# Ledger of designs, part 9: designed miniproteins, single chains, continued (4)

Each design is a single chain, and the fold is of that chain. pLDDT is the mean over its residues in the fold that is shown.

## One batch from the design tools (miniprotein)

Design m12282
Fold by ESMFold2-Fast:
Structure m12282 (fold): chain A 66 residues (1-66)
Amino acid sequence: MKLTEEQIAALRQLERDEGLGDEALARLAVELGLDASQAPDLRAAYLEHEIEEGIKLIVEGVEKVT
């Protein structure tokens, strides 16, 4: 699933406020115009994105630390 920057921001906020529980994800999926059944796909895509961003930050930190 391709997530927009707005969807990623909303998922990040949800994780901070409530965590990525099934009910919370289902509510957010509906708010984003998706079916509640897409909640697992949203979680998977978000976690993949966050892992990639985390790796980039670590790599840049190692390369640019003075």
Scores: mean pLDDT 74

Design m12283
Fold by ESMFold2-Fast:
Structure m12283 (fold): chain A 84 residues (1-84)
Amino acid sequence: SREAALRRAVQLFAKAIEAAKKGDYETAVKYMEEALQALRDAGLSPEAIRLAEEAVEAFKKGDYEKAVEYASRAITLALQEAAR
């Protein structure tokens, strides 16, 4: 379900942040990419996927504030779509 995919993506995002806090950026990027793939497989709209892709790119650049902003926007849009 979309809700299960969103929950998995949130958990993977949390693991990515934890890995980044420990300086393990390779593992952090891997978790972020796995989260994005889970959202793609859930069949979210192109707009929600675009926001999630922007979150991953910001994270790869070390811009964690923008990564959180884009991820939050992607999750909000995905939840609105899942409710329809």
Scores: mean pLDDT 78

Design m12284
Fold by ESMFold2-Fast:
Structure m12284 (fold): chain A 103 residues (1-103)
Amino acid sequence: DGDEVLYRVAVHDFRQAMEEAERLIKELEELAKKYKGEVSKFLQDAIDKARQLLEEARKHLAAGEAASDPATRTRHYVEASRKAGEAVDLLEEALKKAKEMIK
């Protein structure tokens, strides 16, 4: 069946999303240091929300690793990947809006 394939894809997607989110957080932090004020506040709020999503993603990863049945394990890995992807999307949108604010 496809359980092992789905597991491997979800873990790979999770790892890629986590790496991308960390890169985006660094970029947003540098922008917040440069512009201060309202832009800094907006970016810090976005970083805080993204960090919350990444923490939820890590909790799902841990729950999946602890799961004894393949279906529960796969479900948690898929949720971990989804939450990490949501963090990336949020950070990309925040970067786009911040660039509009500094024009």
Scores: mean pLDDT 85

Design m12285
Fold by ESMFold2-Fast:
Structure m12285 (fold): chain A 63 residues (1-63)
Amino acid sequence: MTISFEELIEELEKQGYKLSKEEIEKLKELFKRADLDGDGTLDEKELEIFKNSEEFKKLLESL
């Protein structure tokens, strides 16, 4: 169970979020920090950590 950055963006858009290019860049930075293995994907545990991060929550609240 892994998710790529592109799949994460698609899921957020499907949830009704509209992301600017700058917000996508910020999300990519946060995604890269959560990607502990550096393989470009998040497993289920890494995804939960990412979604529960303060920065991710603040970003979604701004949308």
Scores: mean pLDDT 76

Design m12286
Fold by ESMFold2-Fast:
Structure m12286 (fold): chain A 87 residues (1-87)
Amino acid sequence: MEADKEFVRKLLKERGVTTEPSDEQLEELIEDLRLQARIIELIRRRGPPQSLEEEEALVAEARADPRELSVEEAVEIYEAYMAEVRA
């Protein structure tokens, strides 16, 4: 938890973010990153959702996943996916 917050603070500074987020804001960002990473893994396995109902089901499954991804793993998954989308 503490190491995760330090990792995110360092990443934000490297990206030029000058505003220092609160611990609460960092916790929200970490949870969002973990959720996004789980959603990406589901998309990679099943393909992208074709409807709003499929999207809602996929997000619900990602939220129900008890796996605690490290922030480093979540960022790696997210950045790899974004690189593919932008290529």
Scores: mean pLDDT 74

Design m12287
Fold by ESMFold2-Fast:
Structure m12287 (fold): chain A 70 residues (1-70)
Amino acid sequence: SVALVGFEHEDPEALAEKIREYAEKEGIEILDLRIDGRGVYVTARSLEDAEKIAEFARSLGATNVRVAEI
């Protein structure tokens, strides 16, 4: 199972770097990470990992945070 996390931030590049650091620290595998405008899109190996990334992003002020299993 694979899941996508999408969110927006004023500084998407800085938030993406913090997400990468968080994932490394927590042992979460990021399959893909893309930035488009204010949006950051992270593909995780599981819905559980995607939800952890979403919660962390919300704690850093990310808005419009969505998680979808694909």
Scores: mean pLDDT 87

Design m12288
Fold by ESMFold2-Fast:
Structure m12288 (fold): chain A 69 residues (1-69)
Amino acid sequence: MTPEEELDKIYQGALTVYNNKELSPELKIGLLEREIKELEKLKEQYPQLAERIDEVIKEIKKMIDELRA
């Protein structure tokens, strides 16, 4: 799996969690925070993708903020 494929996989996983009607907001937030941690690790391993990874982290943080509202 390429770093770009790994990034896409993490982003699609985050979208799936956010849109899952069966998960509580608390569980969604916990899962999304884990995805952010995985993205931070990916950024550390592949600094050349840092800008793209930061975009995805920003999107996931928006999802968390909406769930907390």
Scores: mean pLDDT 86

Design m12289
Fold by ESMFold2-Fast:
Structure m12289 (fold): chain A 64 residues (1-64)
Amino acid sequence: SAAEEARRYAELGARYGAEGNGEKAEQYLKMALSAASAGTGEEADEGIRYAQEGARRAKEAGGL
């Protein structure tokens, strides 16, 4: 699903952020948002939430 793909990209973004790789963190978080936009209604909303959560984790780790 679009939400599941967004979740996978958001998880990768958060991991790269935690590793201090801000470039890849940003790349994968953008991919998460793009994957979410391929869904409709609640799937898109869920995917966006995953992308936002991944971005917060990456930023908190100092990777963004």
Scores: mean pLDDT 82

Design m12290
Fold by ESMFold2-Fast:
Structure m12290 (fold): chain A 80 residues (1-80)
Amino acid sequence: SLEELIEKLKKLFEKLDPEAKKQLLELLKEVEANRNDLVKVGEKLLEIRQILEDNNAPQELADEINELLGEIYELLANEA
């Protein structure tokens, strides 16, 4: 479910610095708020990926987060 994927992402965000975590949590709220607008969802997921790069997140952590972001996108695309 979307809720399970979001909870997994929140746990992974705990491994990042507080400022990055705050920005990422706000973007996740925007993904949830815009779940019926797949274009906006895609834009917010790309913003999450950019924040990970800007904060030099460890590659293994970034890969795990990006996999979950892809699962969120596929889940919401299949609800259309």
Scores: mean pLDDT 84

Design m12291
Fold by ESMFold2-Fast:
Structure m12291 (fold): chain A 63 residues (1-63)
Amino acid sequence: MTRNLREEILALLRREGPLSAAEIARALDVPKWLVRQALRELVEEGLLESRRVGRTTVYSLAA
């Protein structure tokens, strides 16, 4: 596929800014567990950063 879930997440975060896993799952209409798996992989690869904001973890593009 020319585009996959990881690419959709990166495109969304570029456009909308920092989002939680729940917000990403809602925006892309995909299960939260699948988004969490993709987010973990993207953070491990250095493409995303995770930050704790209060009780919520948000994800942003690695600058």
Scores: mean pLDDT 79

Design m12292
Fold by ESMFold2-Fast:
Structure m12292 (fold): chain A 80 residues (1-80)
Amino acid sequence: SEEIERKAFSALIEEKYEEFEEYKKKSKNPELVEAYELALKGLKTGDKELIEEALKLLEKFKDKPEVKDMIEVLKSLLES
């Protein structure tokens, strides 16, 4: 469910890693949850390679407005 992916992302932002892992396991789109994890790690560490890997995974889900917005933010960071 898209709601599960949103809960996983919220748990990750709040650093509730046990809740994050539970939502990740219950997600029908584990690649999307993994992309969120890679994106946040890349943003926190400044690792452009992690951001690029996240973008490749997020591209599969670009029809979702939330994912499209995240793709635009991440692309802007790579170009800066």
Scores: mean pLDDT 78

Design m12293
Fold by ESMFold2-Fast:
Structure m12293 (fold): chain A 107 residues (1-107)
Amino acid sequence: STDEVLGKELLERVEEIIELLRKLKEFYKSLGDEETAAQYEEIIEALEEALKKAKELLKEGKAEEAFELIIETVKEILSKLKKGSGAERFVQSILTEFETMLEMFRE
């Protein structure tokens, strides 16, 4: 069904984002910016935990709940980021992307 396809696309996109965040963490660590690198590590850990739970929900046929879990996790991450930072802009773009995907699923 379309919900299974969209659920799989969600998981794949979250995995891609985690890999991009790992590259950003390595970049800031290479600059000696340990605080920013640690912030990206926290974001990675939160998304990995959400991904694990979302995968379990999708196996149970709970695709909408999986989308909502990822969106709420991204919103929580965004709320903890410094206003006007590059990290905030990046996470905000991800939030908009996932909210758009959920709207397409509900249509």
Scores: mean pLDDT 83

Design m12294
Fold by ESMFold2-Fast:
Structure m12294 (fold): chain A 94 residues (1-94)
Amino acid sequence: MAQIPKLETADEVRFWADLLLHEIQKLSTDEEVIEKAREVRARLLELAERDPEAAMRLANEMLRLYAQASKANTEEALREMVERMLERVREAEE
């Protein structure tokens, strides 16, 4: 398995959430995909404030999803990644 950097602090999660939105805005012109990415960022930032450990676990799962989508390098993979990330942040609110 390729070694992927692990997010270990709430500050790293916040930095990565901002970076993820920036990268998606750079790669996609689909306003629906960008809007979903904004919701993922907002929810992940709220979770990092409330439950840093849950936010770190979730962000590391998302980092793996991002790595997989980046290798596929398609609009479809990017859309599926953002949709899956959104489902996971919503589940974390339970």
Scores: mean pLDDT 78

Design m12295
Fold by ESMFold2-Fast:
Structure m12295 (fold): chain A 98 residues (1-98)
Amino acid sequence: SDEEDVRLLQESLELEQRAKELEAESDPGLLEEVRRLEREALLAIARGDFETVERIVAELRRLQRLARERGDRGTELYIESVLLALRVLARTRGYELA
């Protein structure tokens, strides 16, 4: 629903803001890899290549667990913000991410 999509985007923006506040303590290499995967997922959504999006989402979830295990809270929150944004964007293209 439009209301749910707005809620998820608001949640994504709040998580991104919190991640930015913690960025100085984050692993810069891990953050760069997450940003690269985000860009690849956005391009895949634009192409309608949802098989690629699902693979990238699975990799982002793996990196989120890794960030959590390392105590990298900023990167963990940033990945959650990306996952929420990708879910909304996929839904606007008629696809429900797993």
Scores: mean pLDDT 89

Design m12296
Fold by ESMFold2-Fast:
Structure m12296 (fold): chain A 82 residues (1-82)
Amino acid sequence: MEKKVKEAEKKAEQAVKDSERDIREAGAQGLSATRGAALASIGRMQSLRQKFIQENEEVKPVADKAVERTEKIAAEILEAVK
């Protein structure tokens, strides 16, 4: 595996973990805060995806998976806060 792809995977994993933490912390403050954090985190992951694709097409699957994971985490936390 190319070192660039492996480094992108680690960065994407950290960004997903940071997003999960932000959304979970917002969950303690209520539904409106949770929605705001979820949207901000998804937007951040989409921006990261665009940057990765522009720099190296090979990381597109990694970036796509990171966005999908963040969306799933956001949906789970939003469901739990309702």
Scores: mean pLDDT 79

Design m12297
Fold by ESMFold2-Fast:
Structure m12297 (fold): chain A 86 residues (1-86)
Amino acid sequence: DEVEALERQGREEALARLEAMLAKLEEARERFEKELAKAPEEEREKLREEFERTVADLEELARMLREGVAPEEIVEEARRREEERR
């Protein structure tokens, strides 16, 4: 069944995109931790909280992807909302 084959391919592509997003998140976290170590002690706590909020938002989007929402739809909606807030 061609429909079943397309659904499987779409799922594999969605997983690949999710893996890419998580890789970007991990890279951002590693870079942030490196920069955080250079910041003054007083400023580290605030920067850490702000970064963790950003990480939590991204992890929530990844959870939605795993729940079955199409990755392109989630990315598009998240981008629109983020740009409207900025």
Scores: mean pLDDT 67

Design m12298
Fold by ESMFold2-Fast:
Structure m12298 (fold): chain A 96 residues (1-96)
Amino acid sequence: SMEEIDKLIERGYEILREVSKLENEAMSKIRNGEDASDILKKIIEKSREGIEILDRAAKLAKSDTSVPVSKVQQILLYRATLGGTEVLAERQLKRL
């Protein structure tokens, strides 16, 4: 249903905001020469959680032709953002 999709988008957005905050904390630690390993691991974990939620939203949107294209685009954009964050955090963690 549209309500279920909207709830999943909201949850995905909340995770995006959490991940953004963790990215800022990780960047600050790295700039100061501090160990960011635990925060980077948390970014990876939260990004994966958000991707699973948004993938579920995408599956529901595919089965419901009444879902606006703009909502599908929003789901895909949020997923792509979290996917990029996961890859960058994994690369950064391997460099430590």
Scores: mean pLDDT 90

Design m12299
Fold by ESMFold2-Fast:
Structure m12299 (fold): chain A 60 residues (1-60)
Amino acid sequence: MKAEELAKITGLPVELARKLIEMAKQGKSIEEIVEELEKHGFSREEARMAAYYIKKLVEE
């Protein structure tokens, strides 16, 4: 999965998309990815949708 593709689909900055992909590859939970997104100004609902999508792409 490319960070650029994730950024295009989710509207995330490429740098943030790259960080979230690495977190998912490291086995970080959906909750940890949600917390990271919330730190960047996403609502909990937006963060959850993005986190589920990222985990699905990385084969959670």
Scores: mean pLDDT 77

Design m12300
Fold by ESMFold2-Fast:
Structure m12300 (fold): chain A 70 residues (1-70)
Amino acid sequence: MSALEELRRALEAIERGDLEEAIRHAARAVAASTDPRAREEALRGIWAVSQGDLERAREYLRRAMEILEE
């Protein structure tokens, strides 16, 4: 699965309130991505989910997606 698809699934998991699944998908996106900027934003997204800050998590994960989409 591509890093973009994993980020998409992480955002969908946040919408469902499944924070553990959101973290797993975001971590897979980090592993699948070769762009260090996208990896950094995805890692910030994981941190925000762990803090319960879902608005910041969505913002960071969207930034990671935009970097990969260029």
Scores: mean pLDDT 86

Design m12301
Fold by ESMFold2-Fast:
Structure m12301 (fold): chain A 62 residues (1-62)
Amino acid sequence: DELTEQGKKLFEQGDIDGAIGHYDAALTLDPDNAEAQRELGDVFKSLGHDYGADVAYRKADE
């Protein structure tokens, strides 16, 4: 959706806080948004937060 696409653009630009904010907004509107969960997993993995990434990926796969 628009929120996840905007989040991806911000992450590509290095705006980690902006990206997380947009993915969080997408998940507030649709908690089952697999794309937003997967993108959050990618963000956490890039930051070295393996546990956070693993949780987000599991939610995306449910």
Scores: mean pLDDT 76

Design m12302
Fold by ESMFold2-Fast:
Structure m12302 (fold): chain A 95 residues (1-95)
Amino acid sequence: AAEEARVEELAREIEEIIREMTAANEIREEKVEEMARKLKEIAPWLLAQLRAEGQTHPGMQELIATLEAIANSLEAAREYVLRLIRQGMESAALA
């Protein structure tokens, strides 16, 4: 579906940004904000999908809470994207 394609595209964009920022050893704020806006846009759909699956695992509850925060706040989305980029850069530096 179109929303699934958007999720896959956003994941690919984040991976590419992590590679570029790792190579430059620099975090570009404009790219973080762009990814945060895209994530906030798709967060309500992702949240609905997770709720529909009826999963009660503790990890799923944390993910649901994170997505609820992202859906309601661009700042929360930005913080989440920054964490992903930092974790990706750290992992790449160790590889």
Scores: mean pLDDT 77

Design m12303
Fold by ESMFold2-Fast:
Structure m12303 (fold): chain A 61 residues (1-61)
Amino acid sequence: KLIEELIEYLKNNELSTEVLKKIMEFADKLKLSEEKRLELLNALKNSKNQEELIENIKKVL
């Protein structure tokens, strides 16, 4: 549920430092596995825009 809320937030908000911070806060709150957390960080690093980020995060899920 929390990850679904994050994805919906990303769809409705342009990529920004606040959005990136929120993604990391959700990862910490959800206590994602080390593997999933690394995949999420790689998605953040490799995404150039909102659409690309959403696609990459969905691949991690």
Scores: mean pLDDT 71

Design m12304
Fold by ESMFold2-Fast:
Structure m12304 (fold): chain A 82 residues (1-82)
Amino acid sequence: EAEALREALEANRERMIEQAKGLARQVAAAPADVAAAAIANSPDPLMAEALRAAVAGDWEKADELAEKAVERAIEEEVKRAE
């Protein structure tokens, strides 16, 4: 059921957001070549923008975009299960 999947994803939402924010901080702390590769290899455009914002030192924008990327991923997964 899509509702049960949504409930399970929502229960893990905070953890997923923390992981996404953590990834952005790790990429920002990495050497420029490694950070560029991580951004280029990101499959989600919102997450790629979050990584770029983190590298630029815009933590507010990076956190906001990472949260949106997670929320979008949850909705896409629920929609696919319908």
Scores: mean pLDDT 79

Design m12305
Fold by ESMFold2-Fast:
Structure m12305 (fold): chain A 77 residues (1-77)
Amino acid sequence: MEADIDALYADTKARLDAAKANNDIETMRQIVSDFEAVMDDYLANTTDPKIIALIKQKSGDINNYANELIKEILANS
């Protein structure tokens, strides 16, 4: 699960970077939504407090990262 979360986090950031390069805010929002859906599934399937903390941290990090990229698009548009 930790390796899966780390891999999805890295993939999600790469997908956000690609959407940002195309100034595609709607795709970025969809990417964040898809990531949160997978994180919710992981939360439903774990009782490990270390994994729960990792999920919450990575969820927060993705939301913050996407918001910063969206701000950059809006500042340059």
Scores: mean pLDDT 85

Design m12306
Fold by ESMFold2-Fast:
Structure m12306 (fold): chain A 64 residues (1-64)
Amino acid sequence: MEEFKERLIKGLEDARKEYPEFQKEIDEALNKILEEFKTDYEKAVDIYQELFARIARKKREELE
């Protein structure tokens, strides 16, 4: 659990620096992930994956 939590947090911090336009969404996801880690880590992973899928999709559309 500790390594997973650390990896998710680092990924969000890196994304925040790379995609400053999504800072609010990333910060909200980080807060939700930290809350879910107390109750259900699977939900935390789902939130993380959904956020990055959304960011990736929007960035791909912008590049084209």
Scores: mean pLDDT 74

Design m12307
Fold by ESMFold2-Fast:
Structure m12307 (fold): chain A 85 residues (1-85)
Amino acid sequence: SEAKREAEELIARARRGIEILEQLGELTGDKSAFQPALDYYRQAIRAAEAGDLERAREYIRRGEAAYREVMRELEEKAREIAAEL
């Protein structure tokens, strides 16, 4: 069904997000910075598996917002370091 396909797509998207965030946590040495986004993606998977697609979509949006905020902070820190060149 379409709902089952959407659930599978949301789960795949959230799992991909988790994979990326885990790689970034290792790269930066700051796993705690990515924890809010990780928690939202994990909640999205649970919601999608329960058939709550509305809640799954909301958690994905919140995870993406949390991820963007962390990336913005990292970009600011990188610019400060680069400005010393």
Scores: mean pLDDT 87

Design m12308
Fold by ESMFold2-Fast:
Structure m12308 (fold): chain A 100 residues (1-100)
Amino acid sequence: SKLDELVAEIDRLAQETFEQMDANRDDPEKVLAIAEEFVRRVEELAREAAKIASPEQLRELATRLGVMRAELVRYLEELGVDASEIDARLTALIDELRAG
């Protein structure tokens, strides 16, 4: 389905983003920029998914994004990168999706 394609794209972006951040781990400004671009793209894809998803499917997507948020924030914090804005943006997106 189109929704499955959007979710798969988010999963692919996450994998690519972690690889790009790892390749640039000695450059915190680049790591932050990579993470910020990832969040921007996830916001776009999740909002596209919200146009076609049922309330149940939006809750499932929100749960998946919650796990992804936790992993991303931990990775950034372990590298000494301030994740506060990224955490806030993903939290707001998750709340938006759960609200419908």
Scores: mean pLDDT 90

Design m12309
Fold by ESMFold2-Fast:
Structure m12309 (fold): chain A 86 residues (1-86)
Amino acid sequence: SAEEELEARLEQIRAALEEWLEESLRKGVPLDRILSELRAFHRYALREGLRWLEERYPGDEALKRRYEEGMREIEAELVRRARELG
């Protein structure tokens, strides 16, 4: 279903960003750079995902809102982890 595809996409984004964060911390990337890059990735992924949803499921505002909320949840969690570990 559309909801299953959206949740799968959010899980893939979360997993990729978690791996990226762990790698960045392991390499000693400064916290301010990690946070800046995380914000840039978030903006890119949000715009790209909303475009994908509009092209695949035109006019489904509920899916777009769920994607936006899911992306905000991912960003908030990754920012918390970065601040705790960096």
Scores: mean pLDDT 88

Design m12310
Fold by ESMFold2-Fast:
Structure m12310 (fold): chain A 63 residues (1-63)
Amino acid sequence: GAAAQLRQQGQALIAQGQQLFAQGKQLLANATDKDQILQGIGTALRGMGLIFQGQLLIEQAAR
C-alpha cells in the first residue's frame, strides 16, 4: 500500500543521503582550493537534505 511505499522510499532517501554526506566530508578532507571546499559543503548539505526528506516520508507513512 501507499504507506509501505512511502516508508521504503524514505529509507532509500536516508541511505542515499548518508552516502552523499560521507562523500561531502571526504571532498572537504581532500580539498586543496576554495572551489573544492564549496563542492564538499554543497554535497554534504544535499546529503543532509535527503536524510531530512526521507525522515519526513517515514513519519508520513506512520500517519
Scores: mean pLDDT 87

Design m12311
Fold by ESMFold2-Fast:
Structure m12311 (fold): chain A 103 residues (1-103)
Amino acid sequence: SEAEREALREMLRIMTKPNVTDEEMLEAGIRAAERVFGLRIETTDPSLLTPEQREAIAEILASMGAVLNALGQKEASRKANELALELAPDSPVVRAQVGISEE
């Protein structure tokens, strides 16, 4: 959808800023997850997020991390992947997207 594409484009703009903070990255991920997954997220405090909300936000952050890596934005990519794993450390989807192998 146009709204979904616009949300992801806005997230990318925020995440490619030279001095993007973890807080700005998390807020951008929350807003993108709301539009992409049709969720309502009333907080930016990770401790108040439901497991479903954490997984949705983490999936968006990990996916955008891959886009950032492809664009040569290595530091922003690493921060996005780290934040995704902090939100959903045991998610198979998130772990696969950030390139973690399990034995």
Scores: mean pLDDT 79

Design m12312
Fold by ESMFold2-Fast:
Structure m12312 (fold): chain A 93 residues (1-93)
Amino acid sequence: SEREEELEKREKELEERAEELKKLLEELRELAAREGAALPAGVEELEKLVEEARKLLEKARESESLEEKEKLLKKAEELIKKAEELIRELSYG
């Protein structure tokens, strides 16, 4: 039971982080559109990472196996971390 609660908390935290990344991507696209500027390099890769992470989180929610759910959440976390690192690199120096 404790393991199930821990996985549910992790799932919620990862879903919140993925949603924040999605909002940041939408803000970047809006800023580029308003300024007539090209999107920074890496935005397409960032969008792909966030989309793949969200799909893994959806599969984790549907999974009845705790082992499979944990594996899917771990993969989603790795993609989210990579996306967060890419956003950090996209900051104007």
Scores: mean pLDDT 81

Design m12313
Fold by ESMFold2-Fast:
Structure m12313 (fold): chain A 74 residues (1-74)
Amino acid sequence: MLSFEEIKETLLKLIKEEKDPRAQATYIRIAVAEMEKAGYPKEKIIELIEEAAKEANHPLVEKEAKRLIERIKK
């Protein structure tokens, strides 16, 4: 299992190298699903989503991030 730091660094690198905001949003969704399956606390998953959305700096990714955070908080 990857550490939280390794997951975050890998996701941020993928987002930096990707130009398509839909693909960036997909990377975030996959990372969130894997972290939930691995039993990470919701606070850490939210932290990852916020950092990744900030890196992407795109309205479509920000909207998806807010949707994911709302789902996790419920």
Scores: mean pLDDT 84

Design m12314
Fold by ESMFold2-Fast:
Structure m12314 (fold): chain A 70 residues (1-70)
Amino acid sequence: SEIEKKADELDEEIFKTMEEMKRAPLGKQPELFKKVMELLDEAVRLYDQAGLREKRDELIKKVKEFFDEM
């Protein structure tokens, strides 16, 4: 569906932003963290609207695991 495509695009943007965080200086970390959380909230909302709860939960888990390792 179109909603799923938009959510998947946001998932890809989250991944790219998290990759950027791995290489970014400490001073940029808060800005990138905020961006990931804002993108996550939007993607979660879209997956929920599409009834894709498994994809939603998987995305939340990936983001949580990423920050637990930082």
Scores: mean pLDDT 87

Design m12315
Fold by ESMFold2-Fast:
Parts: C-alpha cells; sequence; structure tokens
Structure m12315 (fold): chain A 64 residues (1-64)
C-alpha cells in the first residue's frame, strides 16, 4: 500500500488527534518531499507503510 503526501498528512492528523493549519501542512509537505529525495528511488511521489512508520518515528522524536 502506497500513500501520497496528502494521505500522509491526513494519517498524521488521525494518529496525533490534531489538525494542522495551512503552514503546518506546508512544512509537513516539505519534510515529505525531503524524505522522498532520500528514499524514493523511483521518484513516484508515494511511500509505503514501512517508510511512513520511519517518517512518523522521526517526526515524533523531533516533536517530543
Amino acid sequence: QLFSKEQVIQLLEQLTGKSFNAAGRAQLGKLFDEFLEVYDANKNGLINLEQFQKLYKALTDMLS
């Protein structure tokens, strides 16, 4: 299963119980793009569940 940028933002909102404003969504989108630059060899703009878990863990660590 693959997730787009918007789906990742929606999943993060669901998991954190918070809604992100436009600035927060833009910042999260930038971090997603930077993550894809490193990990998406096919450059299709999608991540799988395992990659999403790694991204979520990194974000949680930074926000603690």
Scores: mean pLDDT 73

Design m12316
Fold by ESMFold2-Fast:
Structure m12316 (fold): chain A 73 residues (1-73)
Amino acid sequence: APTLVQLFEKERAKMLEEIKDEKIKEDYTKKVDTILSKYQRGELTELQALVHLISVGAEAVLKERRLQRKKAE
């Protein structure tokens, strides 16, 4: 069965394909690594880690869309 770590890596890979800005990719990657590290240390439950992953992904998408719109202007 897939582990939480495998689900994180799958979502991370998908997000990195959708985000085009390198700085937003770097920020997203660092935040995902921090969430996963906290989960592995027992500081977050599986549900808390998944909620944080979704929140960080949503922020990255919003930043990407705003940046792309600004660059198109």
Scores: mean pLDDT 82

Design m12317
Fold by ESMFold2-Fast:
Structure m12317 (fold): chain A 86 residues (1-86)
Amino acid sequence: KPVLPEPKEVPLGTEVTGYTDSKSAFTFFAEVTGLPEDATEDPISGGKLLKSKEKVPLDERLVRIALNWAKLYNIPELVEHLEKLL
């Protein structure tokens, strides 16, 4: 399910519009840590993480967004993993 807006500039600690679901936080974690594809079904980056067609390098800004969400949902393991990737 298609077209999403391009990842925008998002400073650390800022809420990103469209990233309001705890399920989406797990999806981003799965994408950056290689968790099961089932967890990557719900996009956190306003649709799909980088179209899911091509392999692209890790985006530091997206990691910071996911880290903010992980802290919001009180998932310490996710926070630790995302901080390591940053």
Scores: mean pLDDT 49

